# Designs tried in a protein design run: designed miniproteins, single chains, continued (5). Part 71

Each design is a single chain, and the fold is of that chain. pLDDT is the mean over its residues in the fold that is shown.

## One batch from the design tools (miniprotein)

Design m18618
Fold by ESMFold2-Fast:
Structure m18618 (fold): chain A 69 residues (1-69)
Amino acid sequence: GASAVERIEELIRQAEEKIRQRDVEGATRLLEEARELLSKAVNEGLISTQEAARLLARIEELEREVEAL
């Protein structure tokens, strides 16, 4: 099965595709899902602090890109 990191990375990839399509609503929804899954994975001890920080930074960068659309 997919790890928590792999599931979050897949949501991020889908959000990047929505940004390329200029689908603000779709991108926003996927980034919100990625944030929720990341928060849950951190709380359940399924992800390291370093991996969590890296994924959060990537989500925040994409959120800024959505705001610039």
Scores: mean pLDDT 87

Design m18619
Fold by ESMFold2-Fast:
Structure m18619 (fold): chain A 88 residues (1-88)
Amino acid sequence: MKAQEYLDKGVEALKAGNYDEAIKYFEEAIKLAPDDKEVTARAYLLLGEVYRKRGEYDKALEAFQKALDVDPSNARGVQLKAAVLAER
């Protein structure tokens, strides 16, 4: 429950353009539920999107790869990683 609340807060911060706050919320979600594959994969995908929006493509790729390591079937993670690679 608490980890999902941090994911929601991170998404709100991301929508507001507050990328530093979004990163902190997504990192806290991972810390609270490291064994929750759904929470961890989603948090890493969202971290990757924040880094991509900031132009930090190496960090974005690392975050997307971590999401795929947690959930290899995550089609969104595959698409986002491919999009970053196509841009750089």
Scores: mean pLDDT 80

Design m18620
Fold by ESMFold2-Fast:
Structure m18620 (fold): chain A 69 residues (1-69)
Amino acid sequence: GASLIGMLSEKEFGVRLKTKEAAELAAKALKLIQEGRYDEARELAEKAGKLSGVSTEELMKGLEKLAKE
């Protein structure tokens, strides 16, 4: 939801995800990380990063932090 978008973009990176599609891809990548599916999560993070002007590496680092609660 919208609250997950705010948590991912502002709290973890200090950057905003610019589109709803980027936020949905980031949320799906977070779930894949929690499932141990890092390769698939990285592909989704790359797409989300391209849509928002955020690096894949920074997005993955933040998502891994979030996955640890």
Scores: mean pLDDT 71

Design m18621
Fold by ESMFold2-Fast:
Structure m18621 (fold): chain A 95 residues (1-95)
Amino acid sequence: SMKVKEGEHYLSLGSGYLDSGDYETAIEYYEKALSLLDPDSKLAAEAYNNLGKAYFYLGDYEKAKEYYQKSLAIDPSNEDAKKNLKEVEEKLKKL
């Protein structure tokens, strides 16, 4: 659909900002993507995993954990999200 294509565009923009270290702007574009994507889609799962990464890099480990869990609720086989969840849980145990 047209909304899915627009959601994919915002997901791509978010990933560009994530790669450049502009984590707050990445979050804004991932949230825009999620507003346009089907909530149970693989693209939504990817957006949630990348939101988790952005919050992790900002040091918000509780938010990072929440978003990795949302990603895995949609796509339980996502190895990147599984790895990221374990990593953030270890960070939270040491705080």
Scores: mean pLDDT 90

Design m18622
Fold by ESMFold2-Fast:
Structure m18622 (fold): chain A 91 residues (1-91)
Amino acid sequence: SAEEYTKKGIEALKNGDYKTAIEYFQKAIELAKDDPSKAKALGEAYLLLGFIYWLKGDFEKAREYFTKAAELYKDVDPQLAKEAEAQAGLV
């Protein structure tokens, strides 16, 4: 499931394995992208990709992913949307 891939991505991220984390978050996105009920989970995967690219110094990619997370959160969690927008504005 998308949630299982997100969990594996978080485990890879905790171990500093950014390549594996990116691959798992992309798989989570692929599984969730066409399901409106998964918008919050999809937003989480984009948010975590934004953090990884920010840690790697790729601020353009970080901004892109934080913006995607904010768009997905907009209708389901306005507070998370504002937080993701703030992160995009910082990069």
Scores: mean pLDDT 82

Design m18623
Fold by ESMFold2-Fast:
Structure m18623 (fold): chain A 119 residues (1-119)
Amino acid sequence: SMAARRARIREGLLGLLEALAPDAPAVYLAGLEAAKAVPAAEEALRRLEDELARLLDAGAPGAEVRAAARALLEVARYVAENGESADRAGIEEAVRRALEAARAEAAAEEAAARAALAA
């Protein structure tokens, strides 16, 4: 069922999120709980979860997987902090900012790795 597939994706993501930060699973679960009352938030989190699952299934580079996981975490944080006051426009803006921040962090990580190899 779709519900069983979603549960399997979420279970796998908890381990990945814990590897990013010890508090990340708790933030993600809080976002999922808050999203139950906000259809636009549930839709946004599901899209980010599906994209992260797609990257994992495709064997994407670790930097891309980490960027997608960070974006999911930041949107979950926004939803947890705003609850039922989160509207569609606010959620879409949170997604946009989270994806931009994640790309910037991935680019900085790549630049730092290149600098370390050149030293």
Scores: mean pLDDT 83

Design m18624
Fold by ESMFold2-Fast:
Structure m18624 (fold): chain A 61 residues (1-61)
Amino acid sequence: MEEKAVEKLVEWAKKIAERYDPETALRLAKQAVENMDISEEAKKEALERVEKIFEEYRQKR
């Protein structure tokens, strides 16, 4: 199911946001979403969720 793929991407995005700078983490996450074989709607949801994670990590500096 696409929901499970999005959840796995979000967990991965959280890990890279902790390890990399927020700008690099966001770039990697966007590239990962573009390469996923899921619907455009699921890609949009995934991007919104990873962008929110990126913003939260930017504020925790």
Scores: mean pLDDT 76

Design m18625
Fold by ESMFold2-Fast:
Structure m18625 (fold): chain A 96 residues (1-96)
Amino acid sequence: SPLPALSPEEQAALEKLREAMKEINKIIDEYVKENPELSSELASSLTGAMLRVVAHLLEGDRAGAAETLREQADWLESKGLPEAAEILREVADFIE
């Protein structure tokens, strides 16, 4: 945990997000081998979304974190990554 003042629920949410991102990164690494032109766009979008999710969680805004994850999932699905989108939706459901 980067912050010792985080509640157990906030720590669990961040850990869930961390494990989900490991799985998503594996999916993206394979996808980028066939679609290298999307590499920078995917990395930039995911980094921005994750920073917003973490900011919401640190403020205690679980609904805002879940909404950000669902918006990012919809975007990933539109880019041809439905499996990664499903993983983010599962994290959103867990956090909310």
Scores: mean pLDDT 85

Design m18626
Fold by ESMFold2-Fast:
Structure m18626 (fold): chain A 70 residues (1-70)
Amino acid sequence: DDARIAALLAELGELAKQAAEAHRQGDIEKALEYLRRAIEVVRELAALRPDDPTWARALERAEALLEKLE
């Protein structure tokens, strides 16, 4: 559903903006929380496009990065 994908992309953009703002304020814990929420949005995008490896690979890389940071 194109409308759902558009909504998820908009949500991802807003979460990225919130994470950047939290990082600018020095609130690393809050920035990480927004990043985790962004990863959930990427997971939904990967589920909606299972034939597109781009989202699955992005999710794998993002999860690996979070694991390394934690």
Scores: mean pLDDT 78

Design m18627
Fold by ESMFold2-Fast:
Structure m18627 (fold): chain A 64 residues (1-64)
Amino acid sequence: SAVEAGRYFLSIGDPRLAVVAFEEALKLDPNNAEAWRLLGEALERLGRHEEAARYYEKADSLEP
């Protein structure tokens, strides 16, 4: 799955490809809270802290 591909890219140290994979996962299922959290983690590794924070909040909003 796209989520598994993104996790693989994070494990090999490629957060840019991880972002692409998680964005693809979210195109298929925008309510996937795990994909929003993992996208945030990938963005944190890229130094995009403000975007990561917003996506963490999005993930939390989907798991009340």
Scores: mean pLDDT 85

Design m18628
Fold by ESMFold2-Fast:
Structure m18628 (fold): chain A 70 residues (1-70)
Amino acid sequence: RRFRLTPEEAALLAQLLVDLGYISEDQARELEEWLKRNPIVTSAEIAELAGISPQTASRLVRLAKRLLAA
């Protein structure tokens, strides 16, 4: 599924991936920079970059969006 990410959503997504133990802080910095350059992304692209399932990627994107919308 396709998502549009703001820079704030990209930063929070990268931080959530570190907090949950999926990626390192260095990998999160690279992912955040890539997401800021590619604001329209698929769950499959995020999954490949973070080494997680597309289902987990979709869940975390939606979580980041909800946390910033509140």
Scores: mean pLDDT 81

Design m18629
Fold by ESMFold2-Fast:
Structure m18629 (fold): chain A 73 residues (1-73)
Amino acid sequence: MTAEDYLERAREALREAERALEAGDREKAQSHLKVAETYLLLGTEGIDEDEELRREFEELAKRLAELQQRLAE
C-alpha cells in the first residue's frame, strides 16, 4: 500500500468520524478517529519526497486534531 492509499483511507475515516459526531454517536466517532490516526501514521513513511502528499498529510492531521478536540468537549 502506498502513502497516497493510506492518506485516502485516513480521509475516508475522518469523514465517517465527522458523520458520527453529527449523529451524536461518540463511540463510533472515536473508533473512526483511531482508524484515521493509524492510517496517517502509516502514510508518514512515503511523504518525505512528495510536496503534494505532505500538504495533504498536514491538512488531514489538522482535521484529525480538530475532530479529536470536538469529541473531548
Scores: mean pLDDT 81

Design m18630
Fold by ESMFold2-Fast:
Structure m18630 (fold): chain A 58 residues (1-58)
Amino acid sequence: IVAEILGVEEVKDDDNIFELGGDRSTKLELAKAIEKKLNKYISFEELQQIDTVEDLKK
């Protein structure tokens, strides 16, 4: 899911979302997709703390 949204072949947990070519809107799309698939809630403040792929997973 993360690789698909970022348009890359593979991602690692410690990969930085901005360095993979993502931006703030990409972080929002990733958070929304994870909320929907994993039934998690991500607040705007939590989204600000998300820099890596691992941060999106909990």
Scores: mean pLDDT 66

Design m18631
Fold by ESMFold2-Fast:
Structure m18631 (fold): chain A 58 residues (1-58)
Amino acid sequence: VSESEAASSATAAALVLISEGKPEEAKRTVTEADKLIKQGDYDKALELSRKAIEEARA
C-alpha cells in the first residue's frame, strides 16, 4: 500500500461518513489515518479507512 492510496482511502471514508451524517467520525478517521500515514503505517491507515466506510452504513 502506498501513501497516496492510504490518503485517498481516508478521504473517501471521510466523504462517506459526512454523507451518512457523521461529520465527527469523519474528522476522527481522517486525523487518525493522517497520523498513521505520517508514521509510515499505510496498511493500518487503509484498514482504518475501510472499516470506517463499513461502519458508516451501520
Scores: mean pLDDT 78

Design m18632
Fold by ESMFold2-Fast:
Structure m18632 (fold): chain A 81 residues (1-81)
Amino acid sequence: SALTEEAWRLVLQAGAALNAGDYERAIELAEEALRLAEEAGDLRSVAAALQVLARAYEAQGDTEKAAEYRARAAEAAARAA
């Protein structure tokens, strides 16, 4: 669906921002990707967006949020398999 395609596009953009060290931009893009992925029921994009959020928060030193998003990503990935 268009929502699934847009969610995955935003995941890729969030990953690029993360790799560039733009953690604020990575979080913004990943949060939008998560919203669209949840709306579409696309568990793979949900897991991917949550993984970007976990990595971005870890990079900013927010270890509690990183752990929380990592756990949510693992659950979504397990349901997608």
Scores: mean pLDDT 90

Design m18633
Fold by ESMFold2-Fast:
Structure m18633 (fold): chain A 55 residues (1-55)
Amino acid sequence: MEEENKKKQIDGLKSARDEALKRAEEYAKVSSPELGKKIIEQTKKEMDEAIEKAK
């Protein structure tokens, strides 16, 4: 079913989002506080957009 497929896509994107945020947090730790915050914010925004598009 289309709905099942969409659910799987969203689930996969959610997993990717968690992983991307984890990586962004790692980069934030080695960056300046302001840049780290920006990296996390941008990653979150991009992943949220990807999830929205999958809906």
Scores: mean pLDDT 76

Design m18634
Fold by ESMFold2-Fast:
Structure m18634 (fold): chain A 55 residues (1-55)
Amino acid sequence: SEKEKELEKLKKEKEEEFKKWLEENPDASLEEIREKVREIIEELEKKAKELGIRF
């Protein structure tokens, strides 16, 4: 469906952003990595909610 494609696109964009962030922050602590992952998950959950998709 169109909604699933929209969510998948955002997921890919966030994966690329996360990879870039890791490259820019090679000494990032485990806690910093967890915070970044949590932020991404929250954004995806919000988008899924808007689209009526269960995350």
Scores: mean pLDDT 81

Design m18635
Fold by ESMFold2-Fast:
Structure m18635 (fold): chain A 76 residues (1-76)
Amino acid sequence: MKRREESRKLLKEGKEYFKKGDLEKAAELYEKAIELLRPHPDPEALYNLAEVYEKMGDKEKAEELRRRAEEEERRL
């Protein structure tokens, strides 16, 4: 599927920006990856976005994203 392939590319790009410390760009790329596969995004993208928000100090958003990731993992 075209969307799934694009989502994987965004996930890889997001990881590279996260490694460089560009948290805002990493979040943007992970959010795009999540939106492409709605309503069932890749749990990995949700967990990675949660880590970004935790490093930015948004613990509440990080917890919400981890709960969503756990729910998606339970589907697999």
Scores: mean pLDDT 81

Design m18636
Fold by ESMFold2-Fast:
Structure m18636 (fold): chain A 80 residues (1-80)
Amino acid sequence: SSMLEERLALLERIADELGASEEERARLLELARRGAPMEEIYRLLVELRRPEYERLGLSDEEIEKAIEEHIALAEKRKAA
């Protein structure tokens, strides 16, 4: 479906911007293909980025917000 294709394309862009490994990228795309809600995918993104952001001194709330803003930016770039 066009919605699934658009969602997969968005996740590919997010993975590229985050510098995700091939294993991390594959896991994100597999969740989307299985019909997992975006909320579940967001949780995985937070967990994948947690060690890096914790080294920067960010709290759990700041990490979650950073991922949310990153996703919003990726979606906005497509619309522009």
Scores: mean pLDDT 74

Design m18637
Fold by ESMFold2-Fast:
Structure m18637 (fold): chain A 71 residues (1-71)
Amino acid sequence: MDEEEFDVEVKEALVEMVLAIGNIDYKKGKKDSAIEAYKRAIELAEQLLKDHPEVRERMIKEAEEGIKKVK
């Protein structure tokens, strides 16, 4: 069985990195790129954080708020 602790940290880091890309693109005025990054963060959170609904919901909410700020 995989190391649950390290697996969760890696999954969280991947979602956080994609969220960070969205935030950077938003600050640079790259609206389309920012929205795509936030959408990818939602997809990754849904795929990778199935067993951690509280973390998944928090990350999805952050990405959705990012999309709202861009629009």
Scores: mean pLDDT 78

Design m18638
Fold by ESMFold2-Fast:
Structure m18638 (fold): chain A 88 residues (1-88)
Amino acid sequence: YVSKAGEALQRKDYETAIKYAEEALKKDPNNADAYTVLAYAYVELGDYEKAIEYAEKALKIDPNNAGAHRALMEAYKGLGDEEKAKEY
């Protein structure tokens, strides 16, 4: 599921990426990588508030998840919060 979600992100198919990430979470609610995929998809869709929400969920599960930190940085930049973005 996570690998299929990643492939969909690479193709810029954000709807399919979200679907596969949600299916991964139905099977394992503690899948940090699935939350990271959701965060990236929402960054690309311009929904920065949802991107932050999902990236924070990924970091609660895996505090060292580099993808989640990057998604937070990009989401805060999208919101214009440059100081918050520098923290990630």
Scores: mean pLDDT 79

Design m18639
Fold by ESMFold2-Fast:
Structure m18639 (fold): chain A 55 residues (1-55)
Amino acid sequence: MEREKLKQELLELAREIVEAMKSTDPEAQKRREELKKRLQEVAEKLGIHLEILDF
């Protein structure tokens, strides 16, 4: 089962998003949105709905 890999990916993506949120640069905002999309995809594979995220 790939859940262990998905959990690691989820944590890494979450950390990247947090770092991007600390920056006010336009490039950081674009990167943040891309990371959010990846995070939702990984979470969906784990059965988690991320509609609650304030993006």
Scores: mean pLDDT 71

Design m18640
Fold by ESMFold2-Fast:
Structure m18640 (fold): chain A 56 residues (1-56)
Amino acid sequence: MLTEEQRQKIADAALEAFRAGETLDEALSRVEKETGIKVSREELVQALLDALRQRA
């Protein structure tokens, strides 16, 4: 199970990647590089949606 800190880092990296106009594959690579965690496309999208909902 991912820690709260790991989930937050994944969400932050995903949000920054999409704001920068990066593709999903580039966002996945960025998350793995920054957090050391290999996530699926579904997990990345879910983290992004959760981050957007929390900020709305």
Scores: mean pLDDT 75

Design m18641
Fold by ESMFold2-Fast:
Parts: sequence; C-alpha cells; structure tokens
Structure m18641 (fold): chain A 55 residues (1-55)
Amino acid sequence: SAADERLAALEARMEAAASIDEKLAVVEAELAAETDPELKATLARRAARIRAVAA
C-alpha cells in the first residue's frame, strides 16, 4: 500500500541518518506532517522507541 511504501522510504532515510538524534528528527518531521491517524500512531511509537534508546 502507499502507507507501507511511505514507511519503507522513511526506514531507508532513518538507516541513512548518521546519528540517533538525526533519526529522531526525521521521524518527528514526518509525524508532524502526517494526517493519517494510523500512520501518526505508527510514527509516534517509532519516535518513542528512538527516544528510549537515546536516553
């Protein structure tokens, strides 16, 4: 689906990011722009996991 393709593209961008802070910034930017509630929930969980690792 388009949503799965967008998540795959986001994951590739996160893998390309050099630091945990940079990965978090990418996910947070996507979350702020997202209007689909299911994708927002998925992105919010992803951001929370990255924050947990960074702490």
Scores: mean pLDDT 78

Design m18642
Fold by ESMFold2-Fast:
Structure m18642 (fold): chain A 91 residues (1-91)
Amino acid sequence: MEEELKRMLESAIEQVKKAKKAYDEGNEIEADIYRALVILTLSVGILAAKNQGKEELAERLEKVRDEVITLLDNKDFDSAIKVLEEAKEEL
């Protein structure tokens, strides 16, 4: 589980980096697609944690997702990456 969640968070980090690149290049549609993929990736991880009875971990991931959504809505990609990296280190 921990290895799978680490891979999920690594995937989310890469998706945020791609969203930032697309946004900086003026590709707003591509940036929005990567934003949606970040949210989907985190939501799948939350569901996996819940399905394994890891309620505290699921709640922590939900808070991470909500913070990342707020940061991405504010185009604060670098802070979103840091939040995801910190979440990965705490696994």
Scores: mean pLDDT 87

Design m18643
Fold by ESMFold2-Fast:
Structure m18643 (fold): chain A 73 residues (1-73)
Amino acid sequence: SVAEAAERARQAGLEARRVINDPSATPEEKDAAIHRLAEATRELVLALGGTPEQADKAARVAEVHYRDLAAAR
């Protein structure tokens, strides 16, 4: 359902922020958390009736944004 997809995306976003802000997290752990958020974002867009192209774009935007956040600290 849309509600389940939205909750997964919300949880993935919280986890990505947690891992990015964790000074003990490895680059691999940060990449894994960002990847999970990108996948959850793709699933949410599809659940909302978006096209596969829109879902891929949204996932890519989320990934770029969170990688930029990780690099800025």
Scores: mean pLDDT 87

Design m18644
Fold by ESMFold2-Fast:
Formats: C-alpha cells, sequence, structure tokens
Structure m18644 (fold): chain A 69 residues (1-69)
C-alpha cells in the first residue's frame, strides 16, 4: 500500500533524526527502505528500530534493508 509506505517512510525519518543521523545519512537509509517490498515493510521497520536501539551504524542499517529487497 502506498499509504503504508508513506507512513513508514515518515516514521523512519523521525526515528533516524531522533537517533542523531545527518540528513544525508537519513536520505541514504530511506533510499534503501524504498527498495523493500511492500509485504516486508513491517519487518523492515522493526529490524531498523531494533538495530538503532543496539547502536548500529548507518552502513549496518543500509545492509539490513538491502537484505530485505
Amino acid sequence: SDVQRLVGQAELRRLLREAGLSEADIERVLRAFSEVPSEKLGEAMRAVEEALRAGASVEELVRILEELR
């Protein structure tokens, strides 16, 4: 659903900004998120939230999302 993707993108942008990522790094992670199939959007959001809580790097966040393509 386009609505679910837009909501997920907005929520992810907020979480990444709160985690202290630069706008360039936020856009990099969101670009990787845009390639995730719609059926995996919930899994992708949970994986990124868990990784952020664990202190994952931007490179690790991008890799997690790329594995869900």
Scores: mean pLDDT 84

Design m18645
Fold by ESMFold2-Fast:
Structure m18645 (fold): chain A 66 residues (1-66)
Amino acid sequence: MDLALAEAVEAAVAAAGPDSVAQLRAAVDALEAVDAPAEVLRAAANGLAASGAPAEIVARLRALAA
């Protein structure tokens, strides 16, 4: 992937919805804090991936499920 394209996507996400990305991160933190089962974390990761959430958020949920 082109670095300039990756940075443009990150900038667009930040400009379009810094609060929405922060809310997604807060939701992941909440799932971690309640020790959510691996199945719940995987379901959340699959659902967010299907909705077009940032790959970083999906990867973090999958890492927590491992």
Scores: mean pLDDT 65

Design m18646
Fold by ESMFold2-Fast:
Structure m18646 (fold): chain A 89 residues (1-89)
Amino acid sequence: DIISRTSFDQSTIDRIQAFFQSFDTDGDGRVPAGPFMMAFLQSMGVNPSAAQILQLGRIIRSFDTDGDGQIDFDQFLDMLNSDAMQQII
């Protein structure tokens, strides 16, 4: 099953959702993409290089359809499941 191969388990999704909600202080379902992703990677024990930070910015722009520098939870999950994000993690 392709979905089972590309999806996180429910416990991991629940933790990711709780982390996202901790950043969504205004309750609009959206978070500042750059600061949020950096905090998430650091919480995972990832110390990104300058090149990886630039790549992260490119990934964020590809998922930020509104161009406002913010992402919602679905965009965040799509980013985490992308091949480009797997190169940073």
Scores: mean pLDDT 72

Design m18647
Fold by ESMFold2-Fast:
Parts: sequence; C-alpha cells; structure tokens
Structure m18647 (fold): chain A 75 residues (1-75)
Amino acid sequence: MELAEKINEAVKKARKAAEEEGLSERLIRAAQVIAGLLAMGFSEDEAIAYVSRVLGLTEEQAREALEVVKRAEER
C-alpha cells in the first residue's frame, strides 16, 4: 500500500514538472516512467536503459527526462 502511494505521487510530481518545463508528450511519458522506476528502487541507469528501449528514445532524450524528475524531487 505505502509503496503504491509513493509510486503514484512520484509519477504525478514528474508529470507536472515535465508539463511545466514544456517537454514533448513523449518526454512527459518518459519522465513518468522514470519516476515510477526510481520510486520502486531501480537505479538511474536502469531507468534510462528501460525507457530508451521501451519508448524508442535516444539516451540523450531519456537523460533529459531524468533530469526533470531529479529537479522535481528537490522541489
């Protein structure tokens, strides 16, 4: 229960931050997926690899989404 709430809050926070920064719909989805994976205890490198493979993003695009997630966590 607590883990599911943590994942949901991380995903919502990442989505809001990505939308506020004007990211494309694809990068907004990437930020949500990355936030969920990090909340589940996956590493940043694992999250980037997963998002690049599943969403067909370049590593640079995946890292851009990750940086938005990291900034959202500090706010």
Scores: mean pLDDT 82

Design m18648
Fold by ESMFold2-Fast:
Structure m18648 (fold): chain A 69 residues (1-69)
Amino acid sequence: PAAAARARRQRVIDETGRLLKELLEQSLADPDRVLSRVTVDPDAETITPEDIEVEWGPAELRPQVEAAL
């Protein structure tokens, strides 16, 4: 049913947002590097940390990353 598919997608989006927030908080706390890119599949049936691809950049990118938040 469409309603069940929509509810599942919404849960994946909400979970993705929470995990992304945790990654951003770790990035902000880390003086040596910043989180420069995160790739997530929002259409996945379930989301785990292993389904999130992250790219870390040098600390010099911090102002640019913070401006994008």
Scores: mean pLDDT 69

Design m18649
Fold by ESMFold2-Fast:
Structure m18649 (fold): chain A 80 residues (1-80)
Amino acid sequence: MLPAGQFASIEEAAAVLPPNVHVVLGYDPSKLDKDALHLITEAEAPKVPDDISYLVVEDRIAAAIELMKMLEPPVSVSIL
């Protein structure tokens, strides 16, 4: 189970994520996954439930690429 709530940085998230984590780019309330890390914008953060794991980023694609460099494969990514 991922730690719920906001991560402070990409490095903090990468340090605690399991090797088979799913990374979701964007925010869709109907598609939120409690076992996935969500890369969201600052404007979306107030709308995210407190039981969801997320990181606030300016560029979701750039952040996903940096996470993929730090995480041991396999890493799966979805864009919402």
Scores: mean pLDDT 73

Design m18651
Fold by ESMFold2-Fast:
Structure m18651 (fold): chain A 74 residues (1-74)
Amino acid sequence: DEELDEKIEELEKEVKELEEEIKKLEEEIEKLEGKDPEKVEKLKEEIKKLKLEIEILEGLIDIFRGTRKRFITH
């Protein structure tokens, strides 16, 4: 359980870092809106990639949480 909790914590930290990166890219888009539409489009594509990576990591977290939760009742 300790090892699973550590793995979950590590993955949650990675998700948090990616969420912060997305936030920075969203702020960059706001600054560039109406000024550089091509760069805005590229940044939006980067955000899509980061969101997909978060989805994969969240899936892994769910798998590890599911393994931990096998003995949990309501």
Scores: mean pLDDT 78

Design m18652
Fold by ESMFold2-Fast:
Structure m18652 (fold): chain A 97 residues (1-97)
Amino acid sequence: SEEKEREERIKRLEKLLKEMLEERAKKAREEGVLKEEELEKLVKEGLEKIPELAKELVDTVGLSEEMIELLEKAYKAAGKDPEETAKLAEEIEKLLE
């Protein structure tokens, strides 16, 4: 049970981090500030590091399922709804205290 909940948290963070990396890559392509070959290399290196980072966030930082859900919501709301983003930030801060 507890091991399954840990693995689920890790998988959810991996998915979130991959979505964030892809969105940043998309913006970098639109801005044209990096060569495509350099961008592809950075994305590949980022994708390779994501599983270890996700494990560290769960095991070392101690991100709970509730914290991960709020991070997912905050990421999706970012740039679209400033009021919702602010509320999610307050909920995350409350969980960390």
Scores: mean pLDDT 75

Design m18653
Fold by ESMFold2-Fast:
Structure m18653 (fold): chain A 109 residues (1-109)
Amino acid sequence: DPLERLQARVEELRAEIDAEIERLKAGPSVTDQAVAAILEAARYFAEEKIKRDSEGLSPLARAVLEAAYLEALRQGRDTKEHIKELVRRIAEELGLPDSVVEEVLKAID
């Protein structure tokens, strides 16, 4: 089931990002602590974008959008262009219909 696979991926991405933030915060490095603060802020803004852009989306489209935004954050590449590429890649990987891709891309624009 593509929805179950996407939901599992979203939860894994959230856990991975949160674990990295805590790892950086626990260290004695001022540089790592600064990176943690930036990542924590980026994490907050990513979740706010997800809340805004997922409004009115189907459950499958919402899961694709969440996965794309969190993957972009994990990669440190949160440009609109890169997020759209991630949406297309996720859809191809899972064999999702073009209607779902179109729905997500409209929400990001």
Scores: mean pLDDT 87

Design m18654
Fold by ESMFold2-Fast:
Structure m18654 (fold): chain A 62 residues (1-62)
Amino acid sequence: SMLEELLEKEIELAAYVELGDEEKVRELAEEMGISVEEAREIARRMIELFPEEVAERVEELK
């Protein structure tokens, strides 16, 4: 569903923020049509709401 696809992108965004991958954060923000500042706000919320899912995605992206 669109909601599942959006959630997956937001979790991926949060994982790249945790990894400090500024280039990927910028790329995902552009793809989502938002600013990098808005992307960081979304990432912070995703880390708070889905900490286990974000941590798992960070491990996958290492």
Scores: mean pLDDT 86

